Designed miniproteins, single chains. Designs and how they scored, part 64

Each design is a single chain, and the fold is of that chain. pLDDT is the mean over its residues in the fold that is shown.

## One batch from the design tools (miniprotein)

Design m2368
Fold by ESMFold2-Fast:
Structure m2368 (fold): chain A 90 residues (1-90)
Amino acid sequence: MAEERIKRAEELAKKLIEKDPSLEADALAFLGQAALQAGDLELARELAEKALALDPNNANALALLGAVLRREGRTEEAERLLARALELEA
């Protein structure tokens, strides 16, 4: 189930963060991007939402959630998140 994959992704992220705690949101966004590339939209969304819960201004997490929403046909919401991610990337 997606929930079990999310727990495993969180465990892997936690091991990376033990080396650098500032990377938690970025690590979750990176794992979510990998899930999106694999076609697992549900896992990608859950990981993006967890990353944004930790850092609401994480550009990678905002871009990931925007990409997921665009794949789901929620284009207006996706465009707002992608625009915000681009502003934060500057």
Scores: mean pLDDT 77

Design m2369
Fold by ESMFold2-Fast:
Structure m2369 (fold): chain A 65 residues (1-65)
Amino acid sequence: MLSEEEKLLLEDVIKKAEEYEKKGNYEKALELYEQAKKYLEEKGINDELLKEIEEKIEKLKKKLE
């Protein structure tokens, strides 16, 4: 599992991604969600949060096409 410090960092990245998504900056939002996904994958975490992030990445990719 992630340390408390790593959890706070992950939450901050996700929060920033959501802010960019709400502002219509889909490219930056996608970068941040992909960063969060990579981080979870590197830690071997495959839970509901990873699924939610993957769904957001797919939706944003469609917005950028």
Scores: mean pLDDT 79

Design m2370
Fold by ESMFold2-Fast:
Structure m2370 (fold): chain A 87 residues (1-87)
Amino acid sequence: LPSFREGLEAAVEAARRAAEALPESEAARRAARLAEEAARRALEAAGELAESTSDEDHARVAELVEPVLRELSAELERLAAEVRAEL
């Protein structure tokens, strides 16, 4: 499902933009890499499922992946708080 993958890509893009807004410090850079790696793994898993999954299963995958995207957003907020604490 291309639109589903597009949603995942949009989430990764949002994560990247949030990371860019953080101050350039070692903590911020480390945290940003961790978030990006988690996002990549989610995209890889979604891509593999899309190749072998029926349209019905795509709806279930969306239900599974939406919490993961929310978790990534929460992680970015934690990273911002951690960087703020180091400032």
Scores: mean pLDDT 61

Design m2371
Fold by ESMFold2-Fast:
Structure m2371 (fold): chain A 65 residues (1-65)
Amino acid sequence: SLDADILEGLIRMIGAVLGIEVEIEFVGDEVVITIKNASEEDAKRFKELAEKAGKNAGFKIRIVE
């Protein structure tokens, strides 16, 4: 969907800005994001931003480290 495409773009942009490697998978109304190379501080910031973006798009975010 358009909302899913916009959300994926936003998540990838957040990851790029923070220097974090991410893998993204959409499963129904959930977005599963795998973080490969992040400090605890950067992972926390990423989670906060991704969760806000997901909530606005109607998706639940699940983070895997």
Scores: mean pLDDT 83

Design m2372
Fold by ESMFold2-Fast:
Structure m2372 (fold): chain A 88 residues (1-88)
Amino acid sequence: SAEELLKELEEAIEKGDVERAFELLKELLEKGIEVPLELVFKLADLAVEKGDYKLAAEVLRLAAEQYRKQGDFETAEYFLKAADVLEK
């Protein structure tokens, strides 16, 4: 269920399991499940903390695509700009 996947995402972030958290984020977004911004930022921050700037940027780009599909182009553009900064 969506609730179980969100709980698994939170638990993966709490454990510092960036790879598992990224897989769960992708699954949630592919299913059209809205992921709280707090969890997106926590995962991006965790990836940065572990030195994986490419994964952090990809997290933000996946979130941007979700918001674009919802018609929130302002939030989507914000995330795309943040992702570009991480990879430049």
Scores: mean pLDDT 84

Design m2373
Fold by ESMFold2-Fast:
Structure m2373 (fold): chain A 78 residues (1-78)
Amino acid sequence: GIEEIIEKLEEAKKLAEEAGDKETAKTVEEAIKMLKEDPSEEVLRVVLDALKGAAKISKDEKVKEALLEAAELVEELL
């Protein structure tokens, strides 16, 4: 559910911060805020696109894996 997605996003944010990837950490933080405010299908689709985009440009494999795992959880709700 939404709680599992938020937990995985918080993990991805921590990994991005540890890797020094401030842009990815900010993107993930914004995704968490959007989902907490409105877990609608429209917001889930926006979050999915953002996570896939961040994963594509990420240079850290652990960050990339966490973003893709979060994206899979979002897709399960769509």
Scores: mean pLDDT 86

Design m2374
Fold by ESMFold2-Fast:
Structure m2374 (fold): chain A 108 residues (1-108)
Amino acid sequence: SAEKLIETLKKQVASLVATERARVAADPSLTPEQKAARIERLKKLEEVAKKMIDVIVKGIAAGKSREEVLAAAYEIVKEMLGSELSEKELKALAKTLVDRLFTLLGEG
């Protein structure tokens, strides 16, 4: 089901981010300020990824077109990361995740 896929993907994102945060925290080459900044960015990326998973998977399950799902995904990435990434990078990130999730739902 879409709900089970959302739960599984969100758990995978949380696990990946937790592992990376632990690596950053343990890195002796980084200053405390550099560690704090990287951990804060990782937390923000986790929030973005989880929100994107919800919107994309629910959109696909509701029978929305790829174009409609991509537009919704792009708005989220733009709102949350628009100050940090170029328009080209925002569009590439939205498209990559939309394409991946369409493939996952098409296979199951």
Scores: mean pLDDT 85

Design m2375
Fold by ESMFold2-Fast:
Structure m2375 (fold): chain A 69 residues (1-69)
Amino acid sequence: SEAIAEAVERALTRLAIEGRIAPESVGPAHRGAVEHLDRGDAEAARRALIEAGLSEEDATEVVEAGLAA
């Protein structure tokens, strides 16, 4: 869904600007999270974000942003 992709991109971009995630991790994190959220699998999306280098807290924030879209 474009709405989920846009919400996840906004959340990840904010985290990168705040220095909470490496800029080079944004692309892989976005791809993994959107793929799983489009399938309704929030837990798999959270794990993909953590594998891309996000903390559990930041991964949860990004997943919640996608689910709210």
Scores: mean pLDDT 87

Design m2376
Fold by ESMFold2-Fast:
Structure m2376 (fold): chain A 60 residues (1-60)
Amino acid sequence: MFVFRVKLPSKEAAEKAAAFVKEHFPGTKASVEGNTVILESEGSVTEAIGAALAAIGEGL
């Protein structure tokens, strides 16, 4: 299991990023804590990294 925390400029940005990850990375669990997105990937480093990068891009 891989866990990444992505801090975004706002809670709205974090919620957008989490929604995007849930849609495009089904093997990754996304949750929001304030303006931080917590990404939990079950077994794939490549998927976890992709989800984290996607979350950063959507949160911009």
Scores: mean pLDDT 75

Design m2377
Fold by ESMFold2-Fast:
Structure m2377 (fold): chain A 75 residues (1-75)
Amino acid sequence: SEKAREKVAERVREHLLSLGYPEDLAEEIAKRVREDPTRLVSAVEEAARKHGVELSASQLTAIALDAVGAMLEAE
């Protein structure tokens, strides 16, 4: 649902900000996730490349788990 997509995008954005990543990067990833949550990994990789930031595999896993949690909370 659209509400679930919004919750997922917001959770991902806040997670990235809590890790100290730039607001522009967090917002770009959140926008792409809101458009298509199945593209979370590709959205993170593309935005990180564009902003010159590297995300570790453990950070990406934590973000993905937060996204799943947000989906479950929205249902």
Scores: mean pLDDT 76

Design m2378
Fold by ESMFold2-Fast:
Structure m2378 (fold): chain A 73 residues (1-73)
Amino acid sequence: ADELIEKAEKLIDEAVKALRNGDFERAYKLAQEALKYAEEAIKKLGPDDGRARVLLSAAQYLLDIAKEKLKKK
């Protein structure tokens, strides 16, 4: 389960870097992957796991930003 959290954290960090560089398509893909790992972590650790919940929220937020940037150009 901790491995899923570490994977999500790494993907979130990479998505943030992609957003910073203006690579919105890469940021979108990385955020989607991070969301999947965060969802799997919640399934294994339970909905009360604060770390998995924070990662889920972060991945969703990054995904929403990347989507908006892609829709606007």
Scores: mean pLDDT 80

Design m2379
Fold by ESMFold2-Fast:
Structure m2379 (fold): chain A 75 residues (1-75)
Amino acid sequence: MAEEYKKKGEEYEAQGKYEEAGDYYAKAGEEYEKEGKLAEAAEYYKRAAAMYVKAGNYAKANEYGKKAAELQLKL
């Protein structure tokens, strides 16, 4: 289901709905991580963090930015 969450994130981002876009990119990252696709998980966690910054949700931006950085160190 990571692909479906990715597409929903892209749809909300195109609409300027950055909080919802971040939520769906975060879900995509979580699904990729469960599948062991750590590079893709890190990419979508970075996209989620960027969306949360645009939404003004710095707590979630920091959370998902940290998740992305931790996965990147394992690659």
Scores: mean pLDDT 86

Design m2380
Fold by ESMFold2-Fast:
Structure m2380 (fold): chain A 91 residues (1-91)
Amino acid sequence: MEALIEEAEKEIAELEKKFVELAEEAREAAEKGDYEKAIELLKEAKKIAEEAFEKAAKALEKDPELKKLVEERGKGLLEGLEEKIAEIEAK
């Protein structure tokens, strides 16, 4: 159990790092007027965020309250990313 939790935490941390890097690159692309690249990077960031929250929820299967908080947080972040993608696509 300890090794499984440690491995899940490590995988989630790597996904979080990748998400931050993609979000930053998307912001830079949008600032330069490269909206197509910004959309692609945000879609990749959304996919990484979905995977990270799914792994976190599975790791918290025995803690239903914390699992619910992670799932709710994930929904909020993913909705925010979808809205941002739609805003850029409308340009």
Scores: mean pLDDT 77

Design m2381
Fold by ESMFold2-Fast:
Formats: structure tokens, C-alpha cells, sequence
Structure m2381 (fold): chain A 90 residues (1-90)
């Protein structure tokens, strides 16, 4: 329980940093990534049966962020994906 809560918190922090960087470059992409990461994290909060769906949404957010900012935001969204991947292994 505590492990998943910590991973979800780290996902939120990294997602927020990603959106902040994107908003300086492309507001539309930032809004789309924000919606995807919010939905993905909500799925992780619902329980293990939804974690795969949450991970897929975070992967879509990562793809869009990387295409928009190159390496600037990609490190943070990659960390969010890594946190999600660790959750899937619990």
C-alpha cells in the first residue's frame, strides 16, 4: 500500500514538471499531456486491475511530450513512466 502511494506521488510530481515545461513551448500539447497523465494516474489510484490502462495513457503522454520538447521535458515524463513500470511489478 505505502509503496504504490509513493510511486503515484512521484508520478504526479514528474507529470507536473513535464506539463510546466510543455506549457512554455506549446499550450495545446501541454493541455493534452495534462489530461492524459491525470487520467493515467487516476487509473493507478483505482487499483491494480487498472494499472495497465494507466501505463498505456502515460506512454501516450510521454510520446507527445518527447515529440514536442525533445529532451527538455522527456526526462521527467520518462521518470513518471519508470515509476508506473515499478508499480506494475508490485
Amino acid sequence: KEEIEKLIEEMRENAKKTVEILREVDQKAADEVEALVKQGIELFEKGPEYWEEGYELLKKAASLAMETTGSKASRYIAEALQNASKALKL
Scores: mean pLDDT 80

Design m2382
Fold by ESMFold2-Fast:
Structure m2382 (fold): chain A 59 residues (1-59)
Amino acid sequence: SMLEEAKKLALELKKQGLSNGEIVKALREKGFDDDVIRKVLIDVLGVSGGGAGMMLSGH
């Protein structure tokens, strides 16, 4: 599933020392939807629902 691909990519980028904002940018550049990215932020990166919404706003 696209969600599992996004989770794997986010974990690899986190291992490389990227910030949550850099990971969001990388996932968007790869064509993942904001809905998928929001789930990755919450489930993998430990971001709150409000924090994830704030990071995704303005785009």
Scores: mean pLDDT 79

Design m2383
Fold by ESMFold2-Fast:
Structure m2383 (fold): chain A 87 residues (1-87)
Amino acid sequence: SRAERIRDILLKHAPLTEEQARAVAEAVERGDPGTALNIVESQGLTDEQLKAIVKALVEEFGIELDLDIETDDPRLGLAKVFEKLAA
């Protein structure tokens, strides 16, 4: 499922628990990208970890972002990705 793919990407690229990664994926599936972003941000991930998650989700789901993943704020990138996945 989409939730399983989101969860697996999060677990691969960040030191999240299975419960945390699942909660993020379920928040996205129910159309709540803000809660998904808050859960990820609460874990104190590095900019490099956030960027890796954004890139992996963009590649996995074929998302088009109106921003540069390499130079723009990775938090903004993650917010936009979760918004597109929740829509």
Scores: mean pLDDT 83

Design m2384
Fold by ESMFold2-Fast:
Structure m2384 (fold): chain A 73 residues (1-73)
Amino acid sequence: EAEKLAEEAEELFKKAMEAAAKGDAETAIEYLEKAFELTKKVIELLPLPPEERERALKLLEEQKEKAIAKIKA
């Protein structure tokens, strides 16, 4: 179910932010990677045309890279 996976991803994003706030970049990145993986599964479950799905997945990967870089800074 897409809604449940999205909810789980949101919880993982919150855990990533908490770890980052504590200075635990390694743990923050691990939670962030898991959150993006669940978000990818949500996109794959949506009834999108193939081109729109591919575009959404590319944007998600870009957002993941930016978020990880921000935590490492």
Scores: mean pLDDT 81

Design m2385
Fold by ESMFold2-Fast:
Structure m2385 (fold): chain A 91 residues (1-91)
Amino acid sequence: SAAFEARKAEVVARMRAAAENGVEPRELLELIIEMLKLQIEEAKNREDGKKALERSEKALELVEKALKALEEGKEEEAEKLLEEASKVVEE
């Protein structure tokens, strides 16, 4: 839908602004979570979306764990979880 595409464009714009201007690590992870949720919604609406859905759901789980680790001051654990999430998305 047009509303979905507009929201996706807004999240992408916020991610680009964060990359250019810097952002608190927590806010960056929250933006990544929002983007993954949009990717999950898009994959659910596609006939061939099953593998993409599974990848995005696994990546979301890992990024949510990374956010929690960051909130607990475990930056190295958060970094490793984000590396795992990146690998899942690239599959």
Scores: mean pLDDT 80

Design m2386
Fold by ESMFold2-Fast:
Structure m2386 (fold): chain A 89 residues (1-89)
Amino acid sequence: MLTPEELKRLDAASYLVAAAAYLVIGKRALENGDYETAISDFKKALEYAEKALELLRELENPDVGLIRQAQSLIEEAKKLIKEAEEKLK
């Protein structure tokens, strides 16, 4: 059986997968000119990436690779939200 720490790491990884999926869906909406849907999807990506980062920071043994991945997804989501919001102006 997985340890409680390993299960928490897997939960964080699941949130990272969700964040990545919403970035892909949001990028497709952005390409189609659906800026409101793109913003909504990128905000979901940001939410999931931030949840993953919080879980990873609670681990007794830091997973530097997953933390870096979460931070990268957060930065990309924030950039894409700004770009999509500029298209709505």
Scores: mean pLDDT 86

Design m2387
Fold by ESMFold2-Fast:
Structure m2387 (fold): chain A 65 residues (1-65)
Amino acid sequence: SQTHRQLRSAVDAVEIALDNPYADPQEVLSVARRVKEEAVRAGDDETAQRAEEIAREAERRLAAE
């Protein structure tokens, strides 16, 4: 339960960072990938899916630059 709460907090934070126009998309991508890996290891499929979607959006923003 504590790990699950920490993972949800982490994915919420990286989602907020993605929506910040001053955030570095490369850093957002790196954090999102880490959160996904931790969520997969913890069996938190919902957080893993959210983190993967954030990573894909960060990749799209990097490709557009």
Scores: mean pLDDT 83

Design m2388
Fold by ESMFold2-Fast:
Structure m2388 (fold): chain A 74 residues (1-74)
Amino acid sequence: SHREIAAKLLVAGGEFNKRLGEEAAERGDIEKALAFYREAIADYEAALELAPEEEHEEIRRKLEEAREKLAELE
């Protein structure tokens, strides 16, 4: 379904934004890192609304990792 495809794209977007956040943090671009981690969190939260229940545990794990990385820089 379109919902399932959208959820997969949002998870991919979240992973991409988390990676960009990690790269920005490594360079000392804290403001950019925070922005990317917030985008990753938003993507994973949106994915949870669209994804089938069986995928929620994995998405929540990714969301928690992104929140952890954000908290380290705040």
Scores: mean pLDDT 88

Design m2389
Fold by ESMFold2-Fast:
Formats: structure tokens, sequence, C-alpha cells
Structure m2389 (fold): chain A 57 residues (1-57)
């Protein structure tokens, strides 16, 4: 599990599997809206997680 994935779990309240899914979606060019719709979370939270993945890799 990457550092970005660990921060998504810790700050987003997501499971390790959901954190890996977020990282995969960001790598595929998904928008914060698409991540929010896929996981059923607020777009603001998805945006923060996307920024964390993009910053930390």
Amino acid sequence: MSLAEKLIVHNGGLSEEQAREVARMVAEGASAREIAERLGIPESLAKGMKEAVETLD
C-alpha cells in the first residue's frame, strides 16, 4: 500500500481496497466527480483524495 493510499484510508475513512480503487481511478484520469459517484462520497472529499494521490504518488 502506497503512502497516498494510506492517507486516503486514514483521512477519508475508506478501506484499503477503496483507497487502491481511488489511486487507480486517479491514474486513469478520473475526475473528482467520477470518484465521488463511484464510491458514494461527497465530491469535496473525492477532490481532496485525488489531490493527495497526485501530490504523493
Scores: mean pLDDT 72

Design m2390
Fold by ESMFold2-Fast:
Order: C-alpha cells, then sequence, then structure tokens
Structure m2390 (fold): chain A 58 residues (1-58)
C-alpha cells in the first residue's frame, strides 16, 4: 500500500502565506502526514483535512 507524506513549510506571517496555502490545498487533502513549522499553519491544515496527521517541527 502506498503512503503519501506531504512535507512543507508555509510562512503564515505574510500575505504570500495565504496564497501558498491555497496552492497546496489539494496536496493537503490527499496527504496522510503534513510537516509544518508553526502551530497556526497546523490549524489551517487541520481545517482543510481533519483526518491528516500534522507534525510541527521548529
Amino acid sequence: MDDFTFNFTIPVDNRLGRRYFEENKEKIKNAKTVVVNDEVTAKLVKEINPNVKVIIKG
């Protein structure tokens, strides 16, 4: 069985953060695990896919 892990860092403290998040929305919906750098981004990931596992590293 194939596992999909999406690893990325989104700077939330910037206007580009919102745009970057929208660009990766489909990847987040299909990911089993997402690695983020901050808690705010972790919450946004969970809003899009509540079943995904989020890991904060930073």
Scores: mean pLDDT 65

Design m2391
Fold by ESMFold2-Fast:
Structure m2391 (fold): chain A 61 residues (1-61)
Amino acid sequence: SLVEEAEKLLQKGIEAIKNGDIETGVKYGNKAIDLYREAGKPELAEEAERQLLKAVIDALT
C-alpha cells in the first residue's frame, strides 16, 4: 500500500540523515510525506514532517 511504501521511505530517509547524508535523507523523507498525502492520510504526513525535521535538527546539533 501507499502507506507501507511511505513508512519504508521515511525510515530510509531518517537513517540516511543519521548517517550524515542529509540531502538524500530529506529527498526520501519528502517522498514519504507525498505518499502519505496521496493515500489520504494528512495526519500521518504531518507526523512524518515532524519526525524528518527532528532528525535534521538532531544531525545539525
Scores: mean pLDDT 89

Design m2392
Fold by ESMFold2-Fast:
Structure m2392 (fold): chain A 82 residues (1-82)
Amino acid sequence: GDLEKAKAAAAEVAKLAAEGKGGEASALLIAALQEYGGASPEEALEAAGEVGRLVGEGKYEEAAKKAIEAVKKFAGAEAEMQ
């Protein structure tokens, strides 16, 4: 389902961020948040911008963590379990 695709996309974004590929990580995160998470274009761009900024600052591990948290937040799965 879409949650499994969102999880796979989050793993790929985290990998790209950890490799310092901020542009590729940001582009994939925008697509994943809009397609699977229902995020608005503005929300997706803001989350992707933060990941790209952290990669630009050399904070690759923090960028990967932020990408995963953005997918969890916007995928809505955790909100539906509460």
Scores: mean pLDDT 75

Design m2393
Fold by ESMFold2-Fast:
Structure m2393 (fold): chain A 61 residues (1-61)
Amino acid sequence: MKEEIDKLLEEAERLNREGVLAVIQGDEERVAELSRKAQELKERAIELAKEAGDEKTLKSI
């Protein structure tokens, strides 16, 4: 449960960091794709955290 949420948030953060690098490099298509994927992972983590009643994780997202 928490491990799945942590993995989703970690992957989303990794994609967000790659997205920042893509912005610096001017790769607009990659920025859009990475941002979309990161947001999808973050939304999934929010859903799992809501089901688990994990207020701390929800406030951190």
Scores: mean pLDDT 77

Design m2394
Fold by ESMFold2-Fast:
Parts: sequence; structure tokens; C-alpha cells
Structure m2394 (fold): chain A 100 residues (1-100)
Amino acid sequence: EEEKKRKLEEEFRKRAVKSTMDLADAAERNYGGRAEQAVRAGDLELAAAHYDKAARILEASAQTLEAMGDLESAEKMRKRAEEFRERAAAVRAEAERRAA
């Protein structure tokens, strides 16, 4: 009986993990790509906003994965979120320098 419960929990967890990772990958692709387009267009504030959105979704995804016990995937997503936060900060600093 416990084996059946664990199997159902495992299947549900795998589905939730996949959905969380798919959401994170889509956010990285969509917002990261839009940020790069904004950088090429010289719109640094828009680029920073897009990097922030990617970082926020990745961080939320990491928290969800941690709650599901997938600590390794959570840590990978936290690292990716941190990289996007650093990119947002760098782009904002550049925008401030250009405005000065």
C-alpha cells in the first residue's frame, strides 16, 4: 500500500518537476532573448527588466524544486537566476553611466 502511494507521488513529482523545468527553460529563452534584443537596440533599461523577469521565474522554480526534494536541480536554477541578476545589474550600471 505504501509502495502504491510512493509510486503515485513519484509520478506526480516527475510531472511537477518537468513542468517547473519547462517553465524555467521557457522563461530563460523568452526573457533572455528579449533582453539580448534590447541590448542590441540600445534599450538597456528594457534589457535589465527582461533579465530581472528571467531571474525571478528561475528563483521561483528553484524554490518549487527544493520543496519537491530536487535539491540538485534547485541549485542549478539558483545559479542561473544569479547570473541573470548579475546581467541585469551590469546593464543598469551601464545605463546609468550613459545617462551621466
Scores: mean pLDDT 85

Design m2395
Fold by ESMFold2-Fast:
Structure m2395 (fold): chain A 65 residues (1-65)
Amino acid sequence: MVGDIYEATVDYEAVEPDELSFKKGEKFEVLGLDRDGRVTVKNLETGEVGKVPASFLSDGAERVA
C-alpha cells in the first residue's frame, strides 16, 4: 500500500535503469504499485526514488513460531 514502509530482505543490484540497488535492512517508503510485481519506492536513507521487485521487500509481517 502507498505510504507503507518496507525493509529489504536481501542485497540487490539494479538490473533495469529505473531500479534501485540496495542492501539488506534498508527501508523504503512505497510511493506507487507498479505492474509485474515491482513497486516504486523512496529509499529513506538516501532519498533516492526508483523501482524494486516487491518479492525482495518485507511487508513487516512478523512470523513468530
Scores: mean pLDDT 72

Design m2396
Fold by ESMFold2-Fast:
Structure m2396 (fold): chain A 80 residues (1-80)
Amino acid sequence: MSDRELAELLRRAAEQTRGLAEEAEKAGHREAAELLRRAAELLEEAARAVEEGDRERAAELVERADRLAREAARLLDEAE
C-alpha cells in the first residue's frame, strides 16, 4: 500500500469513527462518544503523519486510536 493510499484509508477510518461517535452521542452514550471522537482525531493526525513521511508517529497514533476505540466498544457492550 502506498503512503497516499494509507493516508486515504486512515482519513476514511476517521470519518467512520466520527459517525460512530455521533451515533453513540444520540443514543446517550456520552463517554463512548468522547472516546470515539478522540480516536477519530488521532486517525486524522496519523493520516497527516503518513503524508509527511513519519511512519513511526503514524503507527503510534493508530495504536492510541485503536485503544480508545476498543474502550468505547467495551463501554457500549456493557451498556447493552
Scores: mean pLDDT 85

Design m2397
Fold by ESMFold2-Fast:
Structure m2397 (fold): chain A 69 residues (1-69)
Amino acid sequence: QEEADRLIQKAIEALKAGDYETAVEYARKALELDPGNARAWSVLAEAYRKLGKTDEAERYRQRAEELMA
């Protein structure tokens, strides 16, 4: 949990910096440790949306929403 949270924080920092590919990398690593982490799915969705991969972004957004329900 702590390691996943740390990776999510790095992914968020990468998003803020405009480094969307790095954000994807950190979010994916967090999900390997904690696949139920809605925040990591949200970060993946936002990063993919910024990269123009809208279909993937919507799938990841739905995953995050399901986990927060």
Scores: mean pLDDT 83

Design m2398
Fold by ESMFold2-Fast:
Structure m2398 (fold): chain A 75 residues (1-75)
Amino acid sequence: MKKKLTIKVSGDLGPEKAKYIAREMKEAAADGVDEIILDLSNVTSTSEEAKEILEKTKKELEEKGVKVEIKGLKV
């Protein structure tokens, strides 16, 4: 079975929230999720540390064969 996960984020995306999202993504991949969509369309503010955490997590998961898409980040 192909397993897909969509994570929707809204409001302020600081480092703590980014760490929480990164952990959810890693746990989903460990549970056999093949594709993760991170929807940031409703994010109103973010930090460089938060962006770095999510970018690093995306690269780590893609290196393990998980497809990761990040959508809608414009802040």
Scores: mean pLDDT 81

Design m2400
Fold by ESMFold2-Fast:
Structure m2400 (fold): chain A 86 residues (1-86)
Amino acid sequence: AEETIREAERLLERARRLIEEARALPRTPEGRLEAQILLAMAILAASVTLLALRNDESLPEEKKRELEERARELIEEAVRAEREIE
């Protein structure tokens, strides 16, 4: 439980930073490609977090819901960012 929460928070923070880094890249063809890679990595990190949370039945329901919602929000943000930089 504690390890799952710690890992989830670490992966979600990484996803957030990847989205921020992607948004900061220059709007050149190369910058757009790099941003798309970072956003794909952010989606992967958040998605892995969702799977880990689903598989850990020992988590407090409240904390699990909180982290799952944060992961979904980050995925939505990354998808929106991909659309904006295309």
Scores: mean pLDDT 85

Design m2401
Fold by ESMFold2-Fast:
Structure m2401 (fold): chain A 87 residues (1-87)
Amino acid sequence: VAEVLERDAEEAKKLGLPEEAVEAFRRAAKAAKAGDFEKMKEYLARGNQLASRWLVEKGETDEPVEELEKLAEERAKGIAERAKELA
């Protein structure tokens, strides 16, 4: 889980996402390593929300920001629940 989040942070940086989004993904990975799945969920959702807004601003997506933010939150919750099952 943490390794996946670290890869997401590096990919976000490479794509030129806002530093705040990259930092959120890094904090999610750090929280996952510490076993703090609630903070991991919060940081992952925040990072995905910021990334989604950036993609809309850049014109890279036709998806509504609201829909992308909802999907990001649902994905973060799913990952956090699976991580709790493995801990």
Scores: mean pLDDT 68

Design m2402
Fold by ESMFold2-Fast:
Parts: C-alpha cells; structure tokens; sequence
Structure m2402 (fold): chain A 87 residues (1-87)
C-alpha cells in the first residue's frame, strides 16, 4: 500500500479504538448513575460513526478530513452524554 493509505489505516484504527474505549467508559458511568438508557442512545450514535468510517475505508473513499470530522462528532457525543449523565 502507499504511505498515505497506510497512515489513513493507522488513524482509522486509532479512531476505532478511541470509540471502543469511549463506549466502555460511557456504559460504566451510566450504570453508576442508573441511566443506562442514555448510554444506549449515545453508544448507538458512536457505532454509527464507526460504521460510516469503516464503510468509507472499504469503498476507498476515506479521507483525512473524514477521520477528523468523525473524531469531532465523537467528542460532541461524549460531551452531550456527560451532561445528561451528570444531571
């Protein structure tokens, strides 16, 4: 593969690991708060982002901007989830 294809694959892997760790953390915090329904909603949104990124990679259309946009979406989901779990 090209260097750019390799770098995108590495960045995709890092993003997917970040999503997976975030899902585990969110489930744990939701259980502590007794708000598992909230965790389920945001976990579904995180899975949707992971699926979209993976589909673009398989199609050969994944770009650096796609990864950056996905990362920002994950951060926004985490912020919303934390706000709902905290209050």
Amino acid sequence: MSQEEFDLEVDEGVLLIYIAVTKVSLEREAKKAGKEDIAKKYINELDSIADEVTAKREAGTLTRDDINSALEKVKEIVKKAEEELKK
Scores: mean pLDDT 81

Design m2403
Fold by ESMFold2-Fast:
Structure m2403 (fold): chain A 100 residues (1-100)
Amino acid sequence: AREAREAGRRGEEAGAEAAAAGAAGDGRAAARGGGLAGTAGDEAAKAGGREGAEAARRAAEAAREAARAAAAGGGRDGAIGAAAAGIAAAGAYFSARLAE
């Protein structure tokens, strides 16, 4: 329970930092932050149950927001990296939710 919330929060923070980096034109930092958000989302999903699925979903949403910001400011490579992380986090969420 606590582990799922902590992983979800870490994903949200990484996604927010990635979005800020993307908006500033730092595509590399945006891609890296998006990847960290995706990893945190997967960890939240693995913690299990409804709480893990909810935390993974929040991390996926943050990663998608980072992808949008990266597309606007960080350029193509930053947007692709953040989007890939968002897809990975969303996949983890779906896997956790189907397991419930």
Scores: mean pLDDT 66

